# Designed miniproteins, single chains, continued (2), part 19

Each design is a single chain, and the fold is of that chain. pLDDT is the mean over its residues in the fold that is shown.

## One batch from the design tools (miniprotein)

Design m4628
Fold by ESMFold2-Fast:
Structure m4628 (fold): chain A 70 residues (1-70)
Amino acid sequence: SEKEKMEEFLEYLRRLLEAFRERGVDERVIELVEKMIEAIEEGIRKGLSLEEIMEIAEKYAREIEKLMEE
């Protein structure tokens, strides 16, 4: 179901965040991943669709990509 996919994606992001912290990834990247997780959790709470949740994720992914190219 869409809800199962959203929860699985959120769990993936939480594991990614922990891995980034352990590896000493740039603090600005860590902050954006944290903001992405918070925004997705809020979106799920508000009943947003999987498509809308993925749009939020894509927005933060673009900002992370820009920082990694810095």
Scores: mean pLDDT 84

Design m4629
Fold by ESMFold2-Fast:
Order: sequence, then C-alpha cells, then structure tokens
Structure m4629 (fold): chain A 84 residues (1-84)
Amino acid sequence: MKPSREAVTLGSSSGILYAASDVDNGNKDNYVNAAKFEIADYELNGKSSMSSETLRDIAKRIADVDPALAEKVQALADEKAREE
C-alpha cells in the first residue's frame, strides 16, 4: 500500500537531503575536481597526500552527482587504508 499522507511527510523529510544536494551548499564542482586530481595524481605518481578518511568523505559527497567517480575515489581510499 502507498499512504498518501505519509508520502507528503516523506517528501518533506527527503526535502532536507535534496536541499543539501540541490542548493549550492555542497560546492559539488570543487569536490569533483579534487577527486579527479587525486585519482590522476595517484595513477601518475603512485602517491596520495589525502588520508583514506578524506577520500571517503569526498566520495560520499559526490556520490549523488557522479557515482562512477565516487566509486573510483572510494577504491583509492580502500587501497590507501590497506597501505597503512
């Protein structure tokens, strides 16, 4: 079943996550550029200056915008965590 009143309330609750994702509050382009640069730098030089925690945070921030890039950043974070 689909209760109409719960759908309206759920829309309001999801609106908070959507507002955080949809408004310029997230600066999505900055996180995407940071992710691309870090992946490219790691592949070219074999070194990452970012911690595994920072990389995972970036991946989480961009997952709604670019899930493919987020997956790559998360894989890099996992590799860096294994090196420690």
Scores: mean pLDDT 63

Design m4630
Fold by ESMFold2-Fast:
Structure m4630 (fold): chain A 71 residues (1-71)
Amino acid sequence: MEELRRLAETDPAGAVRELARRILEALKAGDYDKAREYAALLHQVLQRHPELRPLATRLLTAALEELKAAL
């Protein structure tokens, strides 16, 4: 989590991509607590960088479609 917070400071777009990936992995593993933790950090990043909301929406939509296909 510290490395993700540091990434959010140095590369916000990279942090959004990494957080979306980790949210998908946590959901696939059934680790809802970890998914919530990553989602909370993603929300904080998007509050500071609202220009990244379209990127986050695209990545999360793709992740949801991948999750549906895996079910």
Scores: mean pLDDT 82

Design m4631
Fold by ESMFold2-Fast:
Structure m4631 (fold): chain A 80 residues (1-80)
Amino acid sequence: GTKTVTLVLPDGSVITLELDESLSVEEIANKVANAILTHSKDVLKGVGLALRMIGLALDNSDLSGKEFADLINEFFLSLP
């Protein structure tokens, strides 16, 4: 199956990714970081957000890909 991840970029734009739920935390983190870097107009803020996603993956490397995708969605929903 697939899991949708919704990313909110520093400029407020929203991008959605369809990810295979069998992917590892590392694979999901790489896809998410690449999407942020590709679509961010502000390079420094984009790099900062991508590094935060990598940090989240490092702290949660024991999760399934599905659980990590859910965690990313919760992260972006919790932002002010």
Scores: mean pLDDT 84

Design m4632
Fold by ESMFold2-Fast:
Structure m4632 (fold): chain A 93 residues (1-93)
Amino acid sequence: MKLSREELEEEIKKLEEELKKLEAEGASNDEIAEVYYRLGLLYEELGELEKAEEYFQKAVLLSSKDSPVREPALEKLLELGVERLKEAVEKVL
């Protein structure tokens, strides 16, 4: 995913607005989870790994086993968890 920083910030704001609209309309948990997954991807591209992890976690929590984002979100959480552990180990030097 190759967006400029400005484009990433704009897309994040757009998805946050979409999330509020879906919540107001009573959208399914799977639909909301898909938006959380997309937010996670954008924050990951922005380098905001803590925010990305938070949104992937929310995507997993809300998604059913039928959701196409559940498995990808779980894989992203595992990848980010490993990266954070690596950073923590390097920081103690």
Scores: mean pLDDT 78

Design m4633
Fold by ESMFold2-Fast:
Structure m4633 (fold): chain A 98 residues (1-98)
Amino acid sequence: MEEEAERAIKRAEEAIRVLEETAREAERAAEESSPEKAKELLKLAEDLRSSARGIREIKEEVIERGPTPELLSALNISAVGGYVEAELARRRVEELKS
């Protein structure tokens, strides 16, 4: 449980970093884009930052209340979802740049 909690927290922190990094990439691409593309890129950045906040909230619950199987499952699922969302977002950023 303790070792599992540490791994889940580390994975979540890495997912948060990837989401926030991808949001910054989308914001940077928006600065060089047409108004229509910029609007889509900024919305994408907003969604990524929202997902990062959600993962952070679950991580804080694990730290504050202690690890339970339900919280660790939620944290791991959210982290995996965050990685998938960031990957899809990076593809969309490249598509909008071309």
Scores: mean pLDDT 88

Design m4634
Fold by ESMFold2-Fast:
Structure m4634 (fold): chain A 89 residues (1-89)
Amino acid sequence: MTPENRALRQQWIEQQIALLESAGLEEEAAAVREAFDADPDDTAAIEEALLAALQARPQKTPHQEARLRQLQEERRLQPEAEKRRLEQL
């Protein structure tokens, strides 16, 4: 893996960890972080950790679902709001 590819992957993984932590899924976030720290180049292990985190909570509490959705919407809506402003120009 090149340093540039590693940086992009790290940024994406940190985004996933931040989303899980903000949703109150600290154990799942820790599992993803541990997989990334153990071998940043092992995409399969990192993906398995992310899938396990999602599978571990098939019945998410309303609080966990609301926080995850709010964080995703905040991050998604900021770029979309900027795009909408540019499209109106």
Scores: mean pLDDT 64

Design m4635
Fold by ESMFold2-Fast:
Structure m4635 (fold): chain A 100 residues (1-100)
Amino acid sequence: MSVKEELEKLIEEALEKLEKAKTKDEAIEVIKEFLIGVKELVLKHGKELSEEEKEEVLKLIEKANKEILEIAKKLFTEEQLKNLEEGLKEFIKEIKEIIE
């Protein structure tokens, strides 16, 4: 399975679980598991990616982060959403450093 296919699967599973989350704590757990899974995938295979594949991976993560924020609106306060958005931005920065 390609890194892109594994990442797409992680995103689909995370978004499905997030939609089903009934509490903020359940949502936080889903988001944490997603971020851990993405980081492990990128640490294991990120250096082996072509420049085009690196761009696709980053675009998929950015899109997933936007969808996570949209779903989280139902369970999070405005302040908690802002903190989540900042955390997701730092995560993208970390992923860029790993694959560069």
Scores: mean pLDDT 86

Design m4636
Fold by ESMFold2-Fast:
Structure m4636 (fold): chain A 99 residues (1-99)
Amino acid sequence: MTLEELRKELAELLLEAARLILRGSEDVLRGIGETLRFIGLAIDALRAKTVEELIKIAKEAIKLIDDVLKNFDLSDEDRKKLKEIKKKLEELIKKAESL
């Protein structure tokens, strides 16, 4: 796995989380705010110069997903999809730590 591949994978996972939150949130203003945080992290991921920066961004994204799952009123399907994104982020961290 290259740094470029890790950047792209992380950014794609973050944008998928943003899309789910934007579409699934009943509180539209909170949903927009949280979506913008994930978009910001995706931009940071695409600009990251080191594996350590990507791991930090992925860990921050996991914390944001946990906060969303706890505080947002989302459908069971959207909750399941966010948990799958969280698992993929955890797998990405493990891959990055192996480099």
Scores: mean pLDDT 85

Design m4637
Fold by ESMFold2-Fast:
Structure m4637 (fold): chain A 66 residues (1-66)
Amino acid sequence: MIGLPEKSKENAEDLLLYGVRRDDKEAIDFALKYLPEDKQEEARELVEKFRRGEVSLKDIIDFIKK
């Protein structure tokens, strides 16, 4: 089980993954604000698609790494 990552810019990817897995809105919102501004909208869309079962966590991670 993945523990709660520290709320920091360096851990934004891990914090987003944690928040998405647990539906932790605070962790998701915190992580998203530390992404580049141009990626924030697409990342929010991917999180909503994941909630609907349309994409996997890997898809979100792959997007952030691009």
Scores: mean pLDDT 72

Design m4638
Fold by ESMFold2-Fast:
Structure m4638 (fold): chain A 83 residues (1-83)
Amino acid sequence: KDEQIKKLKAQVAELTAQLDEAVKRGDVETARKLLQQLNATLAQLKSLSEEEYNEVVKSIPSKTATRITGLLLRGIGDELDEE
């Protein structure tokens, strides 16, 4: 349990950093793939511990969290279509 949570938290941090870099570089295709991986990793973390999931979400910078939340609700394609 603890080892899996630590690995998932590390993956969330890594994916968040990579996603932020991809967005800054305008690499939409890479950002889309990273977001899908981040969603899957967050879902796994939530399944193991809702408290740890909530703490990880709170630890993500507000700017990045807003982008992730928007994309989780609409999908990156839907958000681009709205723009």
Scores: mean pLDDT 68

Design m4639
Fold by ESMFold2-Fast:
Structure m4639 (fold): chain A 87 residues (1-87)
Amino acid sequence: MLEERIKKLEEEIEKARKELEELKKQGAPKDLLDKAELKIQEAENYLSMARLAYERGDEKSAEEYLKQAEKYLEEARKLIEEAKKAI
């Protein structure tokens, strides 16, 4: 379950990054793009920590880091939706 959540989150982060790059090409507001980028970076950092904890057998820390990564990705998606409306 945790490994599947990690893999799914990796795919979702990659998708968000591709959407962000497309919005940059379409001239979306830089402030919203910069905020979304920071949230994606936070999600990637927590995902990296979750993966390391999982590989070391620390499932409790992996779960906590994964929840933080999911939260930051959700915040990034909200900013991406706002950026889409501003084009």
Scores: mean pLDDT 88

Design m4640
Fold by ESMFold2-Fast:
Structure m4640 (fold): chain A 112 residues (1-112)
Amino acid sequence: IFLLSPTEEDVQKASQLIEKLKSEIPEFAALPEDKQELVLKIIASLFKNLRYREEDEEALEVTTDIEREIGLKLSIIGLEEDIRLYLDQLREISPAVADAVEQEIQARLAAS
C-alpha cells in the first residue's frame, strides 16, 4: 500500500486521522469502502510529503553547497505542489474531509 519509504509513524498518523474523521464526520463514514481506502492512501501520501518537506527544510538551513541548496529548494516546491494537489483530490471526494485534513496539517506544522 505504501510505495516509497513508509514508516510506522506515517502509517499510524494516517490511521489515527482516519479514526478521528470517521467519528467526527458522518459524511466520511457514509462513503463507500473504496473511497475510504482512497482517502487513507491520500492522507498517508500527504504525511510522507510533509515529513520529506521537514527533512529538506532542516537540510536547507545547514547546507553551504549552492547546488545542494538549489536542489533542496526545488524539492520543497515540488512537495508543496503535491500536498496542494492531494488536498484538492480530497476536496473532490468530500469538502468536510478536506477541511479537517487541512486543519490537521496546519496543527502539525504549528507544532514543528
Scores: mean pLDDT 79

Design m4641
Fold by ESMFold2-Fast:
Structure m4641 (fold): chain A 76 residues (1-76)
Amino acid sequence: SAEARRIAEEAEAKQFQAEVDALLALLREQGVAPAQLDALRAAAAEGVDALLRALARLYAEVFGDESAREILARWE
């Protein structure tokens, strides 16, 4: 039913937001600047693809590809 589909979509959206919050907390602990964390939050609101591109860019510029692989592996 349409209602069951909506409930499933809401559950997945909540799961995604919880994972975004956990990721942002981890990145803050690693010393990522507030402006970069805000950019990641904005990308997450746009969708998973936007968030992954923003994460790849952040890690290439700040931590390097090894750190990017570690963070992405924990989420994907």
Scores: mean pLDDT 75

Design m4642
Fold by ESMFold2-Fast:
Structure m4642 (fold): chain A 59 residues (1-59)
Amino acid sequence: SDERRAALAAAMQRGLDLPDEDEGIRLVTDTALRVGDEELARRMRQAMENGWAHQKEQE
């Protein structure tokens, strides 16, 4: 549902803003467990990991 997608997107954005990548991954994982959409959660987590990789390249 749109609500589940919005929750995962918000968790991913918050994860990217955290100084600790492990904490960011935990936020997305916890949200995925609550919404029950594992496939969407996997795609969102991959996008978040790609975002962190891009940020590291810039620093």
Scores: mean pLDDT 63

Design m4643
Fold by ESMFold2-Fast:
Structure m4643 (fold): chain A 90 residues (1-90)
Amino acid sequence: DLEEKLKELDEGLEQTLKENPEKKAGIANVLALQALRLLTDYKDVEMAKYLLEKAKELLKEDDGSDPETKKAAEEAIKEVEKKLEEIEKK
């Protein structure tokens, strides 16, 4: 199940990057928001951590995204990290 979810996510990510190679920050934002959703709705910590790391990698490699989109991705990543810290402290 987790492997199937990761495969579908990777395929979707590759498709989005293929269609929008200059939108890495936008994709990072989507991944971070999805990770947050997984933590709040599914409590799927493993998948959320995977998405968070992918979002951080894409944002680090971003060189052409809109500044507002990059800021949104940074904020979303911070929210995921905050949620993970809250969950892990329990």
Scores: mean pLDDT 74

Design m4644
Fold by ESMFold2-Fast:
Structure m4644 (fold): chain A 58 residues (1-58)
Amino acid sequence: LEVEVDLTLDSSVSPEAQHLHIATLESILRRNPDEVESLLAELAATSKVITSLNVTVR
């Protein structure tokens, strides 16, 4: 599975932190493809700084 994550965070989050979050998510999703939906739900529930999240799985 190839995973692409497009994530928009609150402007208070630095660009470096945004790239780190995206890279971490892609790594987790690639290791656990069957758990993509549950991992995304947990991320959305725990992060107040995420304003938009789109994930493409190919």
Scores: mean pLDDT 64

Design m4645
Fold by ESMFold2-Fast:
Parts: structure tokens; sequence; C-alpha cells
Structure m4645 (fold): chain A 90 residues (1-90)
């Protein structure tokens, strides 16, 4: 489905961001782009499918936390909480 493909692209983007970007400001901007993409998807995707996609992205970010710098880890944890809020508001 389109949602499955977009979810995979978001996960791949997060992987690239975590591996290649050491600047916390650019890392934060990358995460903000993902949040905006999820807000847009929340308006058009059915609730149950959206929640599953968000959970998959959250689980993936959690798996990356040990490999991140302390500052990036704090940003990623704040991002997870914002994603949970978007999911709950759906």
Amino acid sequence: SLLDEVTKQIIDFIDDLAKNEKDPEIFKEGLEVVLKALELLSKIVPKEEFEKAVDKIIDHIKSLLPSLSPEQQELAEKFIEEMKKIKEEK
C-alpha cells in the first residue's frame, strides 16, 4: 500500500539521519520533517492503519537509541513522545 511504502521511506530516512548526521540541529530538523509528514498522513489514513505505522516507526527509533549520541538520544526520545501525541489525537 502507499502507507506501507511511505512508512518504509520514513524509516530509511531516519536510518540515514542517525548514521550520517552528527549535527544535533540538522538531526532535530530531520525529525521535525518526519513529524510534519505524520501529521499530514493522519488526516487521510484510517486510524488503525495509521497507529500501526506510527508504532512501527517508534519501535525502529527505539532500536537506534543505543547508537546515538546523548544529545541525539534526548531529541529522539522527545520525538517519540510527539509521535505518541499525534497517534492519540487521531
Scores: mean pLDDT 83

Design m4646
Fold by ESMFold2-Fast:
Structure m4646 (fold): chain A 100 residues (1-100)
Amino acid sequence: MLDEIVELTPEALALLKAWLAIRNIPASEEIEKGKLTVGELLEIVLDYLIDIGEAEIDPSDPNVIILAPDSILRYKLGKDKLTLEELVEYFLETYVKKKK
């Protein structure tokens, strides 16, 4: 799944470009076209959430993410912890349309 290429919605693409700009990271040519792997999407999203203080990696399990009490994700998902796979599924359903 991490190597699967996905196409971003225009709204998700704008959001990702904004997150990269905040971190002074230039968007790659592929990201500018709205195409990236699931793994690249996960890395950008996770790094952004950590940077703004909404999430952190569980020090006992790097595949588990701890959500801040006031985070939008915690409110939306009703969970204080989620796996990287659960985060990927949430973002694929919310911001990304899978193409065949």
Scores: mean pLDDT 70

Design m4647
Fold by ESMFold2-Fast:
Structure m4647 (fold): chain A 68 residues (1-68)
Amino acid sequence: SLEEIKEVLEEVEPELEELEREYVRRYVQDGDTSAGAEGRAAIIELVRRALEERYGKRYSDEELRKVL
């Protein structure tokens, strides 16, 4: 549910900030044009793992892509 995703996003916020910071640095400092796509994939994977750990539910990448 959207509420479960919201709770997990709050729980993993520090790790999300670290991922965002890393992929922005790769894009800006290294000129890595793949950083945007890879960053999004990394965020989806982080949220999916946290949802599975907390709720025992596996969300699909497509389902998470629609919300994130």
Scores: mean pLDDT 79

Design m4648
Fold by ESMFold2-Fast:
Structure m4648 (fold): chain A 74 residues (1-74)
Amino acid sequence: DKKKVIEELEKLEKKLLELAKDARELGDDVSAEMLEEEAKIVRKAKEEEKPLSSKDASRMVGAVLRHIGDQLDK
């Protein structure tokens, strides 16, 4: 359902922005910029009421996992 897709996109955008903020506080501007770019893609999909492609979803998961990995080094 479109409504459920929009709700999931809204949650994902918020989560990506929170992770980007955490990355910047840790001094990881590269991960923060990547997460902020992914949040922009989610916002655009939400505005257009379109689901994320499998490629976009996989890339976003990769960005989140990279951020988690960087935190484990500290």
Scores: mean pLDDT 75

Design m4649
Fold by ESMFold2-Fast:
Structure m4649 (fold): chain A 70 residues (1-70)
Amino acid sequence: MYKLVATFENVESAEKAEEIAKKVEGLISVELDKKNKTVTAIFENKESALKAKREIRKLEGLKSIKLEEI
């Protein structure tokens, strides 16, 4: 499994990242932390996680994005 964590400057971009993750095949779970403007998504495989990372990186206000194998 792969964990993607993206942190944003604003809640609107974090919500867009959550919606992007939800549209990716192989998503196991996604959590939006509005207080910290952070989206955490768990994917079954690396291809799905990388697809989500590529789309999320296009969003404005991205402060950090991390992908790790779990």
Scores: mean pLDDT 87

Design m4650
Fold by ESMFold2-Fast:
Structure m4650 (fold): chain A 51 residues (1-51)
Amino acid sequence: EIYVTATRYAYVQKDGDEYKLVTEGTAVDENGNTIPNGSVVNPNTKIKLIE
């Protein structure tokens, strides 16, 4: 059988005066702390996706 891996992504969506994380996988900040989907983040926050 042929296996296809879905592309995982994270992006920041502006909601009023705040920015919220939208992610398909587990996201972490620059210090390795987990950021839950829908969390308010600062525009300067570095975000990495982990699986």
Scores: mean pLDDT 67

Design m4651
Fold by ESMFold2-Fast:
Structure m4651 (fold): chain A 61 residues (1-61)
Amino acid sequence: SMDAERALAAVRRAAAEGDAAAAGTAYHQSKMLGHGEEAARLVREHADEATAERALAAAGL
């Protein structure tokens, strides 16, 4: 549970900072922990459009 919360927090932070590579990595980790849907939503809600596209493309979305 702490690992999942940490991964989701990393998604939110990276998305807000415009770091597409970090957001994609944190998304993948969140997905491996069973929280991929929540992580994808956090990217879309907190990132600008360009960052979200790059992060989700890197994650295979």
Scores: mean pLDDT 83

Design m4652
Fold by ESMFold2-Fast:
Structure m4652 (fold): chain A 87 residues (1-87)
Amino acid sequence: MEEYKQKVKELEEELERHRNDATSEVARIDEEMAQLRAKAAGSADADVYNKRAAALTAEKAAIEQRMMDFEREASVEIQKLREKLPE
């Protein structure tokens, strides 16, 4: 019984860590993208900044997708573990 409760707690804590890490990475990318867009808006090198922002958009999408996949997998595993807890 306690073993399954411990596994649920560990998965919930791991999910929270993954969320916090993904949120921090996304925030960093969003800030860098905002800075690049601001630089593009008055720069002769706008094309260079816009290409970098596009690459960061793809990186952000990959991070968000990995997080969604992990949340889905963790939710399924937590549900299975909770079903094994005899009330």
Scores: mean pLDDT 80

Design m4653
Fold by ESMFold2-Fast:
Structure m4653 (fold): chain A 68 residues (1-68)
Amino acid sequence: SEEELLEEALERINRIGVRGVVLDALDEALAEIEALYEEVKPKLSPEQQARLEAAVERTRAGLEAHFA
């Protein structure tokens, strides 16, 4: 289902963010998050896309703040 796809994507985004911090791999983590977002976004409703976008932005901001 779309909801299951969204839930899995949100979990993957969180794992990519954590891995980026642990491995000191900011650019790689950001690229992986962007690729996942582009893959999943067109398969979701507008409301689900907003939730995915919020998670991407939160994780991106957290990564950038950590490496600031």
Scores: mean pLDDT 84

Design m4654
Fold by ESMFold2-Fast:
Structure m4654 (fold): chain A 85 residues (1-85)
Amino acid sequence: MDKKKGEELIELAALQLAVAEEAKKRGIGEENEKASREGLERLLEEAAELLGVSKEEVRERVRELLPAARERVREALRREEEELA
């Protein structure tokens, strides 16, 4: 079912973008920034194809999910830091 896969890719793209933003904020993963960008663009293109929409519409849906994805990433990283304390 193409629609379900497309929606899963949008959620994955939002999470990957949130992870990349947090990594950049923490000064981590500079060497992987290009690969992360290329991976994100591929996810957007595949999601657009699967959903039969424009890449711009996929970007808008990712932006809608991004605040929740950012919160999830921050909470996960905070718990990891607490476990290392």
Scores: mean pLDDT 76

Design m4655
Fold by ESMFold2-Fast:
Structure m4655 (fold): chain A 81 residues (1-81)
Amino acid sequence: SLEELRREYEELEREILRLLSLIGRGDTAALPAAIAKLEELIRTAEELLAVEKDPEMRARLQRHIANLRALKAELEAQLAA
């Protein structure tokens, strides 16, 4: 359901923020987990976008997905370095 997707989205977002906090404190061992959770969040956001009918919310989701993809690319670059 839409409510279940939003709950999953919020849970993934909280997990990612926790992992990003660890990375920010120098724990680069958290990078693979953060990348994997970002991939899950992007997928969930795309599922939300597929069922969202409000144009304003759709535009916000599209911008957010773009930002999440950019962040994932930056973390992948850090892991590869």
Scores: mean pLDDT 86

Design m4656
Fold by ESMFold2-Fast:
Structure m4656 (fold): chain A 72 residues (1-72)
Amino acid sequence: LQAVLEFLEELEKLIEEAKKVSEEAYQLFSRAMQILLDIGQNADTLSAETQQQMLAEAQRLYAEGKKILDEA
């Protein structure tokens, strides 16, 4: 939970930055944030395996967005 909250905080800052630099990065970070919010809202109904898979997907979107920002 704490790690997910810290990741959400970082994504909020990156989303604000991406809005000014790259719409593609903004969309990727927004999708990653939505996944983290879904994990938080459904933590008691989602299996640990499903949560781990969703977190991995959010991490991949984050990495892709960062790559786009670095090249922008």
Scores: mean pLDDT 80

Design m4657
Fold by ESMFold2-Fast:
Structure m4657 (fold): chain A 64 residues (1-64)
Amino acid sequence: AKTKFEVTVAGSAEKAAAILRGLGAEVLDVSETQVVFRSRAKPADIEALLRSYGVEVVSVVEVE
């Protein structure tokens, strides 16, 4: 099942959204510092992937 996540980043949320789309995540909303998306990945895996692409991740939260 796909979980809905909210990621807060220090810097460009658009860059984070592009990376997430490239990895097959369903991006629902992008603000200046936050991306809301659906993915089957775990929060720790999302954080590690974004950090590996040079994104500074502040938080990854599972939302309903």
Scores: mean pLDDT 83

Design m4658
Fold by ESMFold2-Fast:
Structure m4658 (fold): chain A 80 residues (1-80)
Amino acid sequence: MAVGEAAARALRETGSIGAGARAAEEAARAAGLDALGAELVGGSAAMAAGVMVAVGVPADSEEAAEMAGRAAEGMAEGLR
């Protein structure tokens, strides 16, 4: 599963930034990233979702899920 899809789905289903981050990290490890790379992917998803919540967008919204997914995917691509 793509790391961005994993982050977006978990955030949409739970509204938990932590769940989104963990889903992205687990997907990154499954894709062959090392422990540090996977943590950076999860952290990127959490940061993006956190920024959305800080500006008034709900964590379980489609907008927050999309932003978290894009952040996770961009980090994973940058670490290849």
Scores: mean pLDDT 83

Design m4659
Fold by ESMFold2-Fast:
Structure m4659 (fold): chain A 86 residues (1-86)
Amino acid sequence: MLEELAGVLEQAAEAVKAGDKRTASILMTAAGVLIAGYEIETGDTETAERLKKLLSEAIKAFDAGDYEKAVEKLQEGARLAREHAA
C-alpha cells in the first residue's frame, strides 16, 4: 500500500515537472484514494493524516500555479510513505 503510494506520488511530481497537468491531477487523485484505503485497512490515522496534509498542500500549490512547491510536497509525501512502508 504505502510503497505503491510512494510510486504514485513520485510519478505525480514528474508529471508536474513535465507540465502534464492532466496526468498530475489524475495521479494526485489516485494518491488520495490510496491514503484513504491505507487508513481504513490499517487504522494508522497519524501517518494517514500527515500524508493527507502533504497531498492537500501539493494540490493547493498546484492549483495556485506554484509547481515548485507542489513537487516539493509530493516528494516529501513519497519519502514519508517509503519510511512507513511495511
Scores: mean pLDDT 86

Design m4660
Fold by ESMFold2-Fast:
Structure m4660 (fold): chain A 60 residues (1-60)
Amino acid sequence: LEAEARRAVTEGEVNLSELLEALGVDPTSAEAGAAADVDGDGVVDEDDLVRLLQRVREKE
């Protein structure tokens, strides 16, 4: 799961808006940034995308 999630993010198979929508968050809302910033450092990076993808997979 971790390796597959990281690969999908790196290859551009996943984008932030789709991950947020899958988690029930509106990607255009003010809360989207806070939801995307999983580690709380104020930056949304590849590690945050991997964590979001894993959360989506946990809901499946």
Scores: mean pLDDT 68

Design m4661
Fold by ESMFold2-Fast:
Structure m4661 (fold): chain A 95 residues (1-95)
Amino acid sequence: SVDDQADQQGSQLSRRLMDLIMNRPSIRAKANEIMRLTMEGLLAIRSGDWEAADRSIRRLEEIRREAEKEGDKTSAELAQEGIDLVRTVRDQRLA
């Protein structure tokens, strides 16, 4: 089901973010924010709040740009993965 696919993708991203937060303190603040915004976007889609989902994507894009400016490729890639996940789930729900 769509929910099973979303849960699997979300679980993989959550495990990666949690591992990096626990084992890489230097990126902890951005990783925590990426996790929070990704989950907020997914929850917004599940509740039908498309505007809240779009706000989460925009904030993730801001974090990605900040990480790119700082040379933090790991956080930039994680933010992009969060954006891609929220967009994928949104597209699946709208189909």
Scores: mean pLDDT 80

Design m4662
Fold by ESMFold2-Fast:
Structure m4662 (fold): chain A 58 residues (1-58)
Amino acid sequence: SKEELELRLLILKTVRDSTRYLLEKNPHMSKDLKDLDERHIEIIEKKVEELEKKVKEL
């Protein structure tokens, strides 16, 4: 349903924003962990764009 898609969008955006916040608060984080978190944000951003498109098509 549209409500389920909107809830998933909210959750994904929250995870994205929280991950960015943690990266900013921990500048001494190891490169490997930073790269993983940056990759995770990229995956989330792509998923957000896909879900926003689905919501608009409903």
Scores: mean pLDDT 82

Design m4663
Fold by ESMFold2-Fast:
Parts: C-alpha cells; structure tokens; sequence
Structure m4663 (fold): chain A 74 residues (1-74)
C-alpha cells in the first residue's frame, strides 16, 4: 500500500539523517511508488528524476523525498 511505502521511506530518511546519504535514492524511489498509487504522477516524476541523478547530486534525492513526504501526508 502507499502507507507502507511511506513508512519504509521514513526509515530510509532516518538513515540519511544519521549520515548515510546513499539511502536518499531508495527513499525517493519508495515515495515515487507511493505517489503513483495516490494518483500524484507529478510528484512521482519529480522523485524519479532526483533519484536518477543521485550519484552526481545526492542532495536532490534527499530534498525531493522530504518535499514529497510533506505533500503526501497532507
């Protein structure tokens, strides 16, 4: 479910907060799937773009995931 994907993404974002930026891509990908299930294809596309450039700009996946979480839980 979308709720299960959001909860799993929160666990990965907690790991990012603890210093492991590599989990930001995984969080963004989980939130993209949750966004699609909720009919938010705009948010899903943004998250997938951020995840796709994670190796070059890891901060974008973290920022996109944080933004998506605030929107999807509204």
Amino acid sequence: SAEELIEEAKKYLEKVAQGDISYAKEAAELLARAAELLGRDDIAAMLRKAASVHEEKPELAEMAAAYALSVLES
Scores: mean pLDDT 81

